# Ledger of designs, part 23: designed miniproteins, single chains, continued (5)

Each design is a single chain, and the fold is of that chain. pLDDT is the mean over its residues in the fold that is shown.

## One batch from the design tools (miniprotein)

Design m16774
Fold by ESMFold2-Fast:
Structure m16774 (fold): chain A 95 residues (1-95)
Amino acid sequence: SKEIEEQIELIERAKAAVEAARDTALNNDLSVDQLRALIADLDALLAELKKKKAELSKQYPNDPEAQRLIAKIDELIAAIEAARADVEAKLAAKE
């Protein structure tokens, strides 16, 4: 269905965003404003993923496909939280 396709696309987009955020977090040339903008983007993505996880859990209880998507969302949430912590540490170091 379109809804399942959209959820898979969100996961793929989130995975790409995590990789981009990790690459960005390794860049020491970023300004304070750029680091703050990245944290805001990661926070928005976390909120979207958590909302989608809750929606899948409510609408598709005991669906094996939904369970696999939830597991992937949990993996991405953990990856984004780790990337966010790295960006936050860089922001703190810049004063």
Scores: mean pLDDT 77

Design m16775
Fold by ESMFold2-Fast:
Parts: C-alpha cells; sequence; structure tokens
Structure m16775 (fold): chain A 89 residues (1-89)
C-alpha cells in the first residue's frame, strides 16, 4: 500500500471513530436531567468526535490530491462523507 493509500485508510478509520464518539456523546447529552458527570462525559465524546472528523477530512483531502488509485480515492471520499455527518450534521 502506498503512502496516499495509508492516509485514505487512516482517514476512514478516524471518520468512523469520530462519528461513533459524536453519536455516543449526543445520546448521553439528550437524556432527561443528565448528571454533571454525564454532561462532562458526553461533551468530551462530542469534542473528540469533532476533532477526529476534522482530521479525517484533512487526511482524506490529502489522499485524494496525492493518489490516483481508485480504491484509495473511494476510501477518502467515504471518509469525507462520514466525517461531514459530524461536522455538518
Amino acid sequence: MDEAGEKAEEALEKAKEGLKLYEEGKKILSIPNPSIEEVQRGTGLVLRGIGLAYEAILLAKKALKESKDKEAQEKAKEAIEIAEKVVKE
């Protein structure tokens, strides 16, 4: 696997993890009368999810610029689509 393919794969992994953490955090924050500990945990998950989503977009865009490999380009595009669910909702 070339360096651009590795970036596309890393971007996809970060996008999926970011979405998972973001959704978990939102679920915690949406419960009626969450505790202070639940608010802290939920907020931390949301922020980590957003951070991973931005990292995924940057890596995916770099992979798209550097790679002409169809598989790497498709993984990078999927990473952006997943990450945009966190960033754009």
Scores: mean pLDDT 84

Design m16776
Fold by ESMFold2-Fast:
Structure m16776 (fold): chain A 63 residues (1-63)
Amino acid sequence: MSEEEVIEWLMKEYGLSEEQAREIVEFLKENYPLTKEHAEELGKKFGLSGEQVDEIGVRFALS
């Protein structure tokens, strides 16, 4: 899956802005696999639940 496809998926699935989706992808590129601390930081910053962060991480890893 391309970076652009991940961005479009984040915008469509979670109602995120393009800027927010790009920032999430950049965070995942730098920090994947996510520690618990990084997952909590991502969730807090973007208003995502732990389950949503896990789903995003799995989707990113399978791309």
Scores: mean pLDDT 79

Design m16777
Fold by ESMFold2-Fast:
Structure m16777 (fold): chain A 91 residues (1-91)
Amino acid sequence: MVTIEVEIEVDGRRERFVGESEKGVTALAGVMLRLMAEERPGRVTIRITVDGDEEEAKELLEEMVRILENMGWRAKGEFEGNEAFIEAERE
């Protein structure tokens, strides 16, 4: 299973939401609408957890960094075992 946990901090308010699926692309789709709808300056923290194959977590990390950068976020990602972490900010 793939779990993508997102925390958005904008205007001093924190929101958390989660996408879960057996497939990474489906879990990503579960969080995409909220991420795409956010146009305000702020910070985003994402944690990706994958049961089993570390390659899927790495691919999801790279895809989410790309999507965030295309949306005007400055994103950095790191990999740790079966987990990936993304920190992003927008001015």
Scores: mean pLDDT 78

Design m16778
Fold by ESMFold2-Fast:
Structure m16778 (fold): chain A 92 residues (1-92)
Amino acid sequence: ENVKKIKELIKEIEEKKEVTEEQAKKIIELLKSIKDDEELYKLASEVLKVLETLPVTPVKIKLQMEIGVIVLERAVERVLRRKGVAPAPAPA
C-alpha cells in the first residue's frame, strides 16, 4: 500500500526534476511506516537514485539525509538484536 504511494511520488519527482517539502515529508512518513527492512532498503535506494539526478536544493539535501538516517536506524536496530556476528571483511 505505502509502496505504491512512494513509487507515485518518485515518478512525479523524476518527471518534474524537482522535489517539494510536502513530497519530502510524505516520502519520509511512508518510508518510516514500512515494516519490512528489505522493502525499506529497496525503496530508499530507488528514492536516492532519483534524487541524485536532480539539481542540488536544500529540500533535496534534507530528504537525502533523512532517508540515510532512516536506513541507518533500521540497520542499527537489526544489529542491536545480534551483536558480534559481522567480522570485518577479510582481505581474502
Scores: mean pLDDT 76

Design m16779
Fold by ESMFold2-Fast:
Structure m16779 (fold): chain A 110 residues (1-110)
Amino acid sequence: SLSEEQKKLLELIIKSVEKAIELGEQAIKYLEKGDYKKARRLAVLAEASMALNVMLATVAEIKDEEILEILYKLSDLGRKFEDAIRNKDVEGAKKILEEMKKLLEKLKEL
C-alpha cells in the first residue's frame, strides 16, 4: 500500500489530471470557434501536465502497477489529444477526452 506522503502526492496528481481535462475541454471549445492558436496552446499544456504526472509518480517511487498504468495511459492520451487538436479533429478530441475522464474516475477509486 502507499505511504501517507505517496497518498498526498497522488491527491495532487489527481487534481493535476482534473485540471488537464479542464484545459482539454477549453481546447475543444476554442477549436469549435476556429481559434486554432488558443486550442493548440491549451492542448500542449494538457499533454505536458499528463507527462509531468508520470515523472512525479516515478520520483515519488509509487510502484503500484495499476496507478502507473493509468498515468501512462493518460500521458499517451494527452499526446493523442494534442495530435487531434492540431489536425482539427473535434470528434477525435472529444472521444480522447472521454477516455481521459474514465481513467480519472478509476484513479479516484483506488
Scores: mean pLDDT 90

Design m16780
Fold by ESMFold2-Fast:
Structure m16780 (fold): chain A 106 residues (1-106)
Amino acid sequence: SRLSAALAELYAIVDEALATGDVEAAFSRIRELLETLSREDQLRALAALVGYLLTRLLQAREAGDAERVALLEELLKRLVAYMEEHLPDDPEARALVALLRAALAA
């Protein structure tokens, strides 16, 4: 239930950031929410959040929405930095970082 509630809130934060353009506020709230979760649930939440952000990024690229593309790429870069700082030796986090670096280079 805590993980499900956290995922719903994470998606809402992303949607609000896309509406307001406020990456700093969005990332601060994402970080705070992730830090309330166990390591296992944090990895699950990160994987789900990455999937959601990549889906939104693909939609924004297809639509030619340069402002939303830039915002989503910035959020993804901040998640990469977060995972490298807080989960540097976790193989699942390293796999997500590799996926994100590939997606951001496309």
Scores: mean pLDDT 87

Design m16781
Fold by ESMFold2-Fast:
Structure m16781 (fold): chain A 103 residues (1-103)
Amino acid sequence: SKEEAIERIRELGDRILEVLEKAYKENKPLDSDEVLREVGELAQEIIDIAKELKLDPETFEKIRNLVVEIMRIVANATPENFKEALEKVRELLDEIIEIFEKS
């Protein structure tokens, strides 16, 4: 159902933020292959949910573009900009959820 899908997306978003916060606490590079792979897998699950819900092409492209932007922010994150990167990822995840709720 749409409600179950939105809950799954919230859980995936929380897991993305947890992966990034854990990497930061452990002084692990956010652009490391392990972090990028784990965040990428979670981000792909969000795209797969959008496909499963059969969202219209315009709405799907908005979600895909936001996911791509999240991955870009993670790939370009540094220890110096971590707080800004994390806050921006949180904002983009919230925007994805809002799009699903309005669709």
Scores: mean pLDDT 84

Design m16782
Fold by ESMFold2-Fast:
Structure m16782 (fold): chain A 76 residues (1-76)
Amino acid sequence: GDEGAGKALQGAGPAVSAAAREGARDPDWRGEGVFEGGGATARARFRGPRVEAEFTLGDEVARAEGIAGVATKIEA
């Protein structure tokens, strides 16, 4: 349901938001970011409009890939 999707999006939100903020500052930005906190690690990479993100929480890994501003697929 929408509630479950919203909570999954919030789990990915900080890494995606940080990467989107960098892209908004420089629309042609390309790079890789790593975010760590509270035993969790998030890595986001951009290539043109394409975005890839990987989140590690303990022994679990979730990945997200998509086009910035269009859609993001999340797999865990």
Scores: mean pLDDT 51

Design m16783
Fold by ESMFold2-Fast:
Structure m16783 (fold): chain A 88 residues (1-88)
Amino acid sequence: SDVEKTINAVKKAADGLIAAKDDFEQDVYTALLLIAVSITLHLPMPEEERKAALKGILEILKEAYERTKNPDVQKVLKEAIEELEKAL
């Protein structure tokens, strides 16, 4: 489904963020990650599928938050995690 494809894009962006060594590239991957999250959550889907997608996205974002060494990226990811947790 398009939902599965966009969740895969979220995971790829998160993996790219974790692998990036340059602060500029980390900022770019953080932006791509947040864009992919936004696209996924704006797709039309049943409420149960939306909750499952949201939980999967939260796991990906929390892993990226724990693994990143960039404090500016951590701040952005923490804010995104807190906003998404309010939607559960």
Scores: mean pLDDT 85

Design m16784
Fold by ESMFold2-Fast:
Structure m16784 (fold): chain A 83 residues (1-83)
Amino acid sequence: MQDDIDAAMVTMAEAVARIGSRNKGWSDEEIELYAEAMKVKAEAILKGNEKAKKLAEKSIEYLDQGDIEKAKEYLKKAKEELK
C-alpha cells in the first residue's frame, strides 16, 4: 500500500511541474519535458537511485537554459537508469 502513496506523490509532482512551467509561458513541448523530468526525478528519489536523480536534474537544468535537445538526451538516460 506504500506503492499507492508513492504513485500519488509522483503524479502530484508531475501535475505541479506542468502547472508551474505553463505559468512561465513555455511551449507545450517544454512543459511536457519538464513534467516528465520532474516525474522521473520523483521516482528516482523514491527508489533511492541517485544516478537517475542526477540525470533527471541535469535534464531540468538544460530545460531552464533552453537547450531542449540536451534536456531530451539526459531525460532518456535517466529513464534508462530507472529500468
Scores: mean pLDDT 76

Design m16785
Fold by ESMFold2-Fast:
Structure m16785 (fold): chain A 90 residues (1-90)
Amino acid sequence: MEAVEELIKLLEELAEQLAKIDPRAAKVAERTVEEIKEMKKKGVPFKKILLLAESTLGILRIYATVKKDEESFELIDETLEKIQEIEDKV
């Protein structure tokens, strides 16, 4: 699986799980998937796509911390760890 496709899959899975807990966070994740798909079509380098994904999830993680939403925090943190594993292989 290409690194970008693996990243998209992880973010889609995160959005689906977040939809059950925080629908607003889920919509942000869904929008990020849409933006990544557009960046891929435009030939944007993977490192820039990865930075968008990591930055967006980092912000969502801070927001979950402020809201004391431990379930969303755990899902986002786990997804960030998996994204880091993709970065380490590329």
Scores: mean pLDDT 84

Design m16786
Fold by ESMFold2-Fast:
Structure m16786 (fold): chain A 89 residues (1-89)
Amino acid sequence: PAPPVQVTAQLLGENVKITASVDAAPGTTRIAVSFETDAGTFTELHDVKAGERVTVSLTIPREQGKQVRPTVIDADTGHSATATVSLQE
């Protein structure tokens, strides 16, 4: 079984870009993607079709991105998947 959410992190000079990707389940019409960071929580809502891949990215200063926790929530089922990305040097 594929993981419910895929997360990548890229260092972009003074910033870090965190990208979360998820495939919508057959009954899913809306997905919420949240990034919990040292600077606070950032949330986006996406209307989706079954099997659609949703990709959401957050770019923050490196000093604020020591640890980021992306969470994806299926609004129709209430199921969630969470990953942790550590950006320590």
Scores: mean pLDDT 72

Design m16787
Fold by ESMFold2-Fast:
Structure m16787 (fold): chain A 81 residues (1-81)
Amino acid sequence: SELIEEIIKKVREALKKLGIEIKESVLRNIVETTVALLKLRDPNPSKEEITKAVVSSVASLVAARTGLDKKELEKKLLELI
C-alpha cells in the first residue's frame, strides 16, 4: 500500500532527526499491525488516525528501550511529521 510506505518513510525520517534508529522491518510490522487493529473498529481508518496510532506505538517502543518519556516522544514525532 502506498499509504503504508508513505507513513513508514515519514516516521523513519522523524526518528532519524531525533537520533533514534529502528529497523525498517520492525517499523513496517508496527504500521501493518496498527492498521489491522484500527480496521477492527472502523473498516476505513483515515491517514491521520493511522499516523497518530503508529506514532503512539513507536513512542511506546522507544520509551521502553531508552527510558525517555512516551508523551514527549509522541509530541516530538508528530511535530516532525
Scores: mean pLDDT 85

Design m16788
Fold by ESMFold2-Fast:
Structure m16788 (fold): chain A 77 residues (1-77)
Amino acid sequence: MSLNIVNLSAEGISGEELVEQLRGATAIAIESGDEMEITITVGESMSEEDKEKIRETVRESEEANPKMKGEVIDEKK
């Protein structure tokens, strides 16, 4: 059993690009059957719309793959 841990920072990239990376990682986890933990750190500079899009993508990924665990951390509330 292998565990993939991914830490993504949204600073300097668009929410759309981050969502694409997350979807790709989720697809790989589904194919491999391995557990995946994804931690996404978002800063206050990111728009609330982009933050919500990321949170929804994490939720969709968890529903599609029960071996995936995702967490979105807002560094500065």
Scores: mean pLDDT 68

Design m16789
Fold by ESMFold2-Fast:
Structure m16789 (fold): chain A 64 residues (1-64)
Amino acid sequence: MVGEATVTLTGDSPGLTDKGELIPPGTVLRGEILAVLPDGFVLLRDAATGELVLLGADNAEITA
């Protein structure tokens, strides 16, 4: 699913920004899904920061 979405990190694994910063589990992100990558990763642009965030799909609940 690509486009504007709200993503909740539901697993115990953090998200990772393109600057190498960790996003804690339980964080709710709003932004644009840019890609669904092989091996179940999702690339999101965070609307609040403009940063790219890499998330494991198994650790994310996506609401369009």
Scores: mean pLDDT 74

Design m16790
Fold by ESMFold2-Fast:
Structure m16790 (fold): chain A 117 residues (1-117)
Amino acid sequence: MKEFTVTLTLTVRGEGSVTARFEVIVENAKKIDVTVSASGGGSAAVRVEKLDDGRYRVIGTLVAEVAPGEKERTFTLTITVRAEDGKLVEARLLDVSATPGAEVVSASISVTEPKEL
């Protein structure tokens, strides 16, 4: 079994909310198990879909809220995928949207080297 960790890092400032979504594609897995965690006071959601071609699509959503007077805040969303005989083929940012008054300073995706379990 392989473990893949994908982290979205979102830095925001201003007042309001920012929503970021990212996608992870896993091929040739017999089974996947997905866990999600958020840091920095954000909220996180995950959706898992099995595609018609046998791939798994995982979508992570991070919602970050910023208060007036904060300089910048960093939020993370970490998705951990455990796959039986799987390969991570893609991790990408889908979209980032901000309410009026909130500003996205940066948004990035990082993937950790696969761990054998």
Scores: mean pLDDT 80

Design m16791
Fold by ESMFold2-Fast:
Structure m16791 (fold): chain A 68 residues (1-68)
Amino acid sequence: MLFSRDQITRALVRLVIEHPELADAIGAFGKEAAKLGDELTKEQIREIALKFLDEETADELIELLEKL
């Protein structure tokens, strides 16, 4: 499954609402993800997220993406 930049942005907004203390890390992830293209696989998203977020938060991001 591929996720568009719009879907990723919507998931990141929800993630920031749930974890406002992680806003800087979530923003850093979003900037890095944007460099790879307009559509990303679940595996690409998870690998990038783990560079900035812990495993629990990365898995929550994937769950949010699958619900959008």
Scores: mean pLDDT 83

Design m16792
Fold by ESMFold2-Fast:
Structure m16792 (fold): chain A 78 residues (1-78)
Amino acid sequence: VEELIRRAKELAERGVRYVREGRELMAAGGDAALATGRVLRGIGDAWEARLLVLKAEELGGEVPEEVRELLEEAGIPL
């Protein structure tokens, strides 16, 4: 369970970062394909983190509030 939560946090943090980077690139008038790729990669990481969180809860684990907040920020709430 601890490994699932730790991995979920890592993926959620990376997911938020990629989505933010992609949106910043779009706002700055950067390469649209690179910006879109960053957002999609971030969404993928966030979805993977969400699945790991759900599995940890299924196994009786307590999910840190920080992980829930990161998933909400990425647009992939629990």
Scores: mean pLDDT 80

Design m16793
Fold by ESMFold2-Fast:
Structure m16793 (fold): chain A 58 residues (1-58)
Amino acid sequence: MKTYTATIQVPGESGTITVTATVNDDGSVEVKAEASDPALQETADRVARTVKTHLENQ
């Protein structure tokens, strides 16, 4: 199992998004994104979906 964590600052916003991606030993991928500001949660969810798709295609 490998875990990757990245913190992203959204341009023009005062908040950050923390993305945690876990690649399990069976090859399954789990991605979570947490926004520091609730107003950024939709953006965080979009980032999580993009990261998961990217990792699943590698």
Scores: mean pLDDT 76

Design m16794
Fold by ESMFold2-Fast:
Structure m16794 (fold): chain A 93 residues (1-93)
Amino acid sequence: MKASDEELEELLERLNKLIEEKNLSSEEKELLGKVLAEIVASSPKEKVYDILLLFIELLEKSNREQIIKIINELANTPIEERLEKLKAIVNSL
């Protein structure tokens, strides 16, 4: 989906608010941000909106322990496989 810069900014603000509400540690936030950035950088621009929505859904449907486990699993997954793995995990929630 081709999203406007304004729509992407609104999703990023929503994502950051959810991260704060989940009370993740600074190290956990840094790892989550790194994994997200690497998936975004390895994906076509039209998928950025969908990637942000997947992370939002993950944060909304999962507790802190589940989020940490999933993010660590994605960090240990080859970059080219991370988006498909994220989709599979979120669809199982």
Scores: mean pLDDT 81

Design m16795
Fold by ESMFold2-Fast:
Structure m16795 (fold): chain A 70 residues (1-70)
Amino acid sequence: MEEIEKLKKEIDELTKQHRDELSRLNAEYRANRADPEKAREVVDRMTEISRELARKLRELQKKINELKKK
């Protein structure tokens, strides 16, 4: 089912982007370890992008479930 495969690829791409961005933010967090304000800002950004990914993944999974029905 081509449509389901497209949605799965979108999930894979979003997950890869998220991992790459978290790796970048983790490096930034380590670089700012001695600055608690900057470290907190990095953690807040990590939380924000993780919440956004979770929301997008939920919508994509919902579309996959709808396509599986018909």
Scores: mean pLDDT 81

Design m16796
Fold by ESMFold2-Fast:
Structure m16796 (fold): chain A 97 residues (1-97)
Amino acid sequence: MKIEIEERELPSGLTLVTVRVEKDGKKVIALAAAINEVSPEVAKSQITAARTFAEVLKKEAEKEGYEFGFDILPVGATREQAREEALREAEELLKKL
């Protein structure tokens, strides 16, 4: 089994965690977004940014034959929670394939 984790933190308080897993010919990519405790206006813009990243990543995933999952955690969630959720989503996607 091959697992790769990429974490990207934006100055605006958005953290994106991408987990890529390949196992037994199954390929999945899971993205989890965490938004720090910020103003409602900033949170709304970060949700939009996270969805935009998910759209791009989904197209790349489909192009490479990966099953894609995406979650936005409740505002105030930590980077560690985003990492944990991305790993859980990836494992669930693998079970469904």
Scores: mean pLDDT 81

Design m16797
Fold by ESMFold2-Fast:
Structure m16797 (fold): chain A 62 residues (1-62)
Amino acid sequence: SRLERLIREIERLVEELRRLGETSVADRIRENMEKYRDDERELELLLGVAEVAVAVARTVAR
């Protein structure tokens, strides 16, 4: 389902954030993902937030 796809993508980005050392940000994103598991609109917003967070973390890590 679309919800399953969004959750899977967010989980992948959370895993990437943990690898980049952004544990606090990863934890907050995961908490919001669990809270809004059935809210497609909120999960879409959260995916966007997670994508930006990974991009920023990659810039700082270099």
Scores: mean pLDDT 85

Design m16798
Fold by ESMFold2-Fast:
Order: C-alpha cells, then structure tokens, then sequence
Structure m16798 (fold): chain A 62 residues (1-62)
C-alpha cells in the first residue's frame, strides 16, 4: 500500500544519504523489512556494501 511505498522511499533516501556522506558518491537500493527497518546495498568507489537501517535511524555497514 501507500504506507509501505512511503517507508521504502524514506529508507532509500536514508541509505542514499549515508552512502553519499560516509562512503562517497554512490548508487543505492533499499528493501523495507517492516517496522522502520530496511536492508540496502550501496555502491561506492567500485565496491558494494550491505547497509541495514534500523528503526532508530542507526545504520550498520558490512
């Protein structure tokens, strides 16, 4: 529904902002896992990172 689409957009924006700020110039993809969580991938400088957005807005990079 529209709510899930909005959450996906916000998660995508947060993952993209993190990738730009912390990883330097990136493309990003995000999947909403529910309850404010998202799993994304960020590509920066030829390297792919797995990024998890937690409900509190914290980010885990692997």
Amino acid sequence: GELEEKQAKLAQEQVTAYGKHELGGTSAEAKVLGKGRALGTVEANGKKYTVELKPDGSVVVK
Scores: mean pLDDT 65

Design m16799
Fold by ESMFold2-Fast:
Structure m16799 (fold): chain A 61 residues (1-61)
Amino acid sequence: SYVDEVEAAVRAGDSARARAVAEAAVKLFGPEGTRQLALEAARRGKSAAATALWEAAKAGG
């Protein structure tokens, strides 16, 4: 549900929460695991979550 949490935070305008959740995903799943979450978010049409997770994965790797 990291994808849904990031998407909800972005849609609510809570950039700090979106970043914190995306960074938590990198901490738990690593950069590659978080990149896979970003690709899954993109496939589900959750573009805001996909972007945030992809950027967090790049920063973490």
Scores: mean pLDDT 84

Design m16800
Fold by ESMFold2-Fast:
Structure m16800 (fold): chain A 74 residues (1-74)
Amino acid sequence: SLKEKILKYIVEKGYASIEDIAKELNISRSTAEKIVDELEKEGLVRRIRRGGEDFVAATPKGIEYYKKLEEEKK
């Protein structure tokens, strides 16, 4: 799913901007924002501000969720 792909990208990068997510997954900025809002509501990511720019980082819960998804694909 898009939500899983976005979480994977954030976990593997450590943090990402909404523009980086939209570019990498070839989706609109508004779609990336919507999915990131859903991930944040589920506690899987958090928003951070760095150098005047808004970024998204995975929470410990998000990292563990992602590891579980990788194990289930075996």
Scores: mean pLDDT 81

Design m16801
Fold by ESMFold2-Fast:
Structure m16801 (fold): chain A 79 residues (1-79)
Amino acid sequence: MEIEVTASATKVELKPGESATVTITITNKGKEDAVVNATVTVTVTVDGVSLEVDLVLNDVYVKAGESVTITKTLTAPKK
């Protein structure tokens, strides 16, 4: 079974308290329906400090030959 996971961005720069959105697309290229668990790691830079944030996708149902799009919001800590 071939599952493809893509993200709109893997690096984002934010000001303290600012938010950005990352769009994740999961494509099932297989012949069978799938429930997908995936983690997409995004590097977030806030005021010159870089942090890795794991965007966790749990129990995403994707039919054979279909794609599902999921939007995640990243919010920078204010301090």
Scores: mean pLDDT 80

Design m16802
Fold by ESMFold2-Fast:
Structure m16802 (fold): chain A 84 residues (1-84)
Amino acid sequence: MPKIVWVPSEEIGKEAYKKLKGEAILLLNKSGVQAIKEALRTGKPVILSTKDKKSLEEAKKLSEKLGIDFYEAKTAEEAVEALK
């Protein structure tokens, strides 16, 4: 099942991506809709960092409709755990 994790900063997103050795998709400053599209297209875990709260809320609602697991992480370690 595709998974998306939201992280509060680009730095946290980059750290999580390095820990996963590039086996995830890193989307920095992209829309939640773009995260949904990439998760469905690739089947790979997606790390999303967005400044737009509306984009985050839209991603949550679309994930619920489409059966995509959506997580919020505060640290790179939490993001990695969510995507395992």
Scores: mean pLDDT 82

Design m16803
Fold by ESMFold2-Fast:
Structure m16803 (fold): chain A 78 residues (1-78)
Amino acid sequence: MEEKIKEIVDRLMERFGLSPEQLKELFEEIYEAFKAMVEALDRLAGRSELSPSDQRALEIAEKNYEIVKKYLEEKEKE
């Protein structure tokens, strides 16, 4: 839900006094950490490829990250 993601982003900027640039960097780090964690867990489970459910989780995370990134870039322009 894009509206909820935007609300969370706005709350984080307000709550912690973060700039759009700082929050963008933070979300990039969170996304990369989540991706690395999912890939590491699949490898520990003895899988050579991501499970369908884990692949879907990464796709959802990527889509949500894209929404956050675009919203923060719009905030920078304003």
Scores: mean pLDDT 77

Design m16804
Fold by ESMFold2-Fast:
Parts: C-alpha cells; structure tokens; sequence
Structure m16804 (fold): chain A 72 residues (1-72)
C-alpha cells in the first residue's frame, strides 16, 4: 500500500491521466484481494479495516484527480 500511495501522489503531480486510470484498477484489485483474504481468515478484522480504509481513501483521491483532469 505505501508503494501505491507514493505512485498515486506522483501520478497526480505529473497530471498523468493514463497512470491514474491504471492505478485505479490496481487499487480496486487490491481491495478485492483483501476482502477475499478477510473472508478466508488470512487477515484479522482490525487489519482488514485498516487496509480497506487506506485503499478507499486512495480510490476516492484517484477518482477525484481523474475527474479534474478530464475537465481540463
């Protein structure tokens, strides 16, 4: 997640719409993976909450950045 957070910030700073769209797909895939891990009992409820909150925050940030760039 820390690597994805850094990639998101760099893509926003670079105004790289294609990179932001690719990162959005990766973030959604990561969220799906942690949901599956939680259902399989591989991660705790606390860990799931922490990871999903971070990913949801990044997803919203990327979606907002994409919308802003598409209007430019």
Amino acid sequence: ISALEAQVEQAIAARDLEALRALLEQLIAELDAIIDDYKAGKISAQEYYQLSSRLNTLILRVQDAIEELERA
Scores: mean pLDDT 83

Design m16805
Fold by ESMFold2-Fast:
Structure m16805 (fold): chain A 79 residues (1-79)
Amino acid sequence: KDEEIQKVAEEAMRRLAEILRGKKLTDEQKLAVVGFANALLNGDAEKVREYAERLAEITNLPEVKELGDEAAKEIDKIN
């Protein structure tokens, strides 16, 4: 399960990096990215959804919420 969670986290973070490409992040936005990454690595689907929603709100990028929902579903399948 740990290896599968790591693969989900790597793919989600890769896609997030693409969404945020060329954008300068505020300290608040960086903190939300860290929270999202930690939730992914911990396999915590609920926290992944929470941090993705927070990050989508503060960046005004709804695709971040969609990414978080998809990653959380993959984590739920593993757990």
Scores: mean pLDDT 84

Design m16806
Fold by ESMFold2-Fast:
Structure m16806 (fold): chain A 113 residues (1-113)
Amino acid sequence: SEVEELKKKAEEAREKLEKTLEEAISAIEGITKSAAEADPKRREELEEAGKLSVEALKLAVEDKEKAKELIEEVEKMGPVGKRIAEGTRKYMEEIEKLKKEYEELEKKAKELE
């Protein structure tokens, strides 16, 4: 049925959203860890930038305003912070797009029941 097809597409969209979030978190954690290891004098600053960026990714779909505030704080941490913020924003845009797709499919499935 059309409802069953939409439910399957919604589940696939949810799985893609979850996988993309996990990959984004892993990528940001890897980049910030490598940067901190390369520059021990800025380790604490770089670890904080990574922590705030991961928190922003997790909040990107629940609290978009707070996610933006966290990334603006990372951007103020200098040239490395700016690059981390730029990368995190690209992941946040992809996550927002995937969440919207999932929510639209789930809503359509519920409306047809």
Scores: mean pLDDT 83

Design m16807
Fold by ESMFold2-Fast:
Structure m16807 (fold): chain A 70 residues (1-70)
Amino acid sequence: AIKEMEAALERAEQRLEYAREQRLSPTMILALMIADESEIHLIMKKLDKENQEIAEKRLEELRRRFRELA
């Protein structure tokens, strides 16, 4: 569960960097953000409350960065 969450967050970070380097359109950047949010939320359901709160804070930061890039 925790390792799955770390892997999902790492994939989201890679997609953010890819979007930045490729200068993707706002629509494509937001679509990637929504996909990453959906995946991470599914994994978060398997975590305890403390690790869910940590993951939620990291997801909020990723969401902010995707929106700023868009």
Scores: mean pLDDT 78

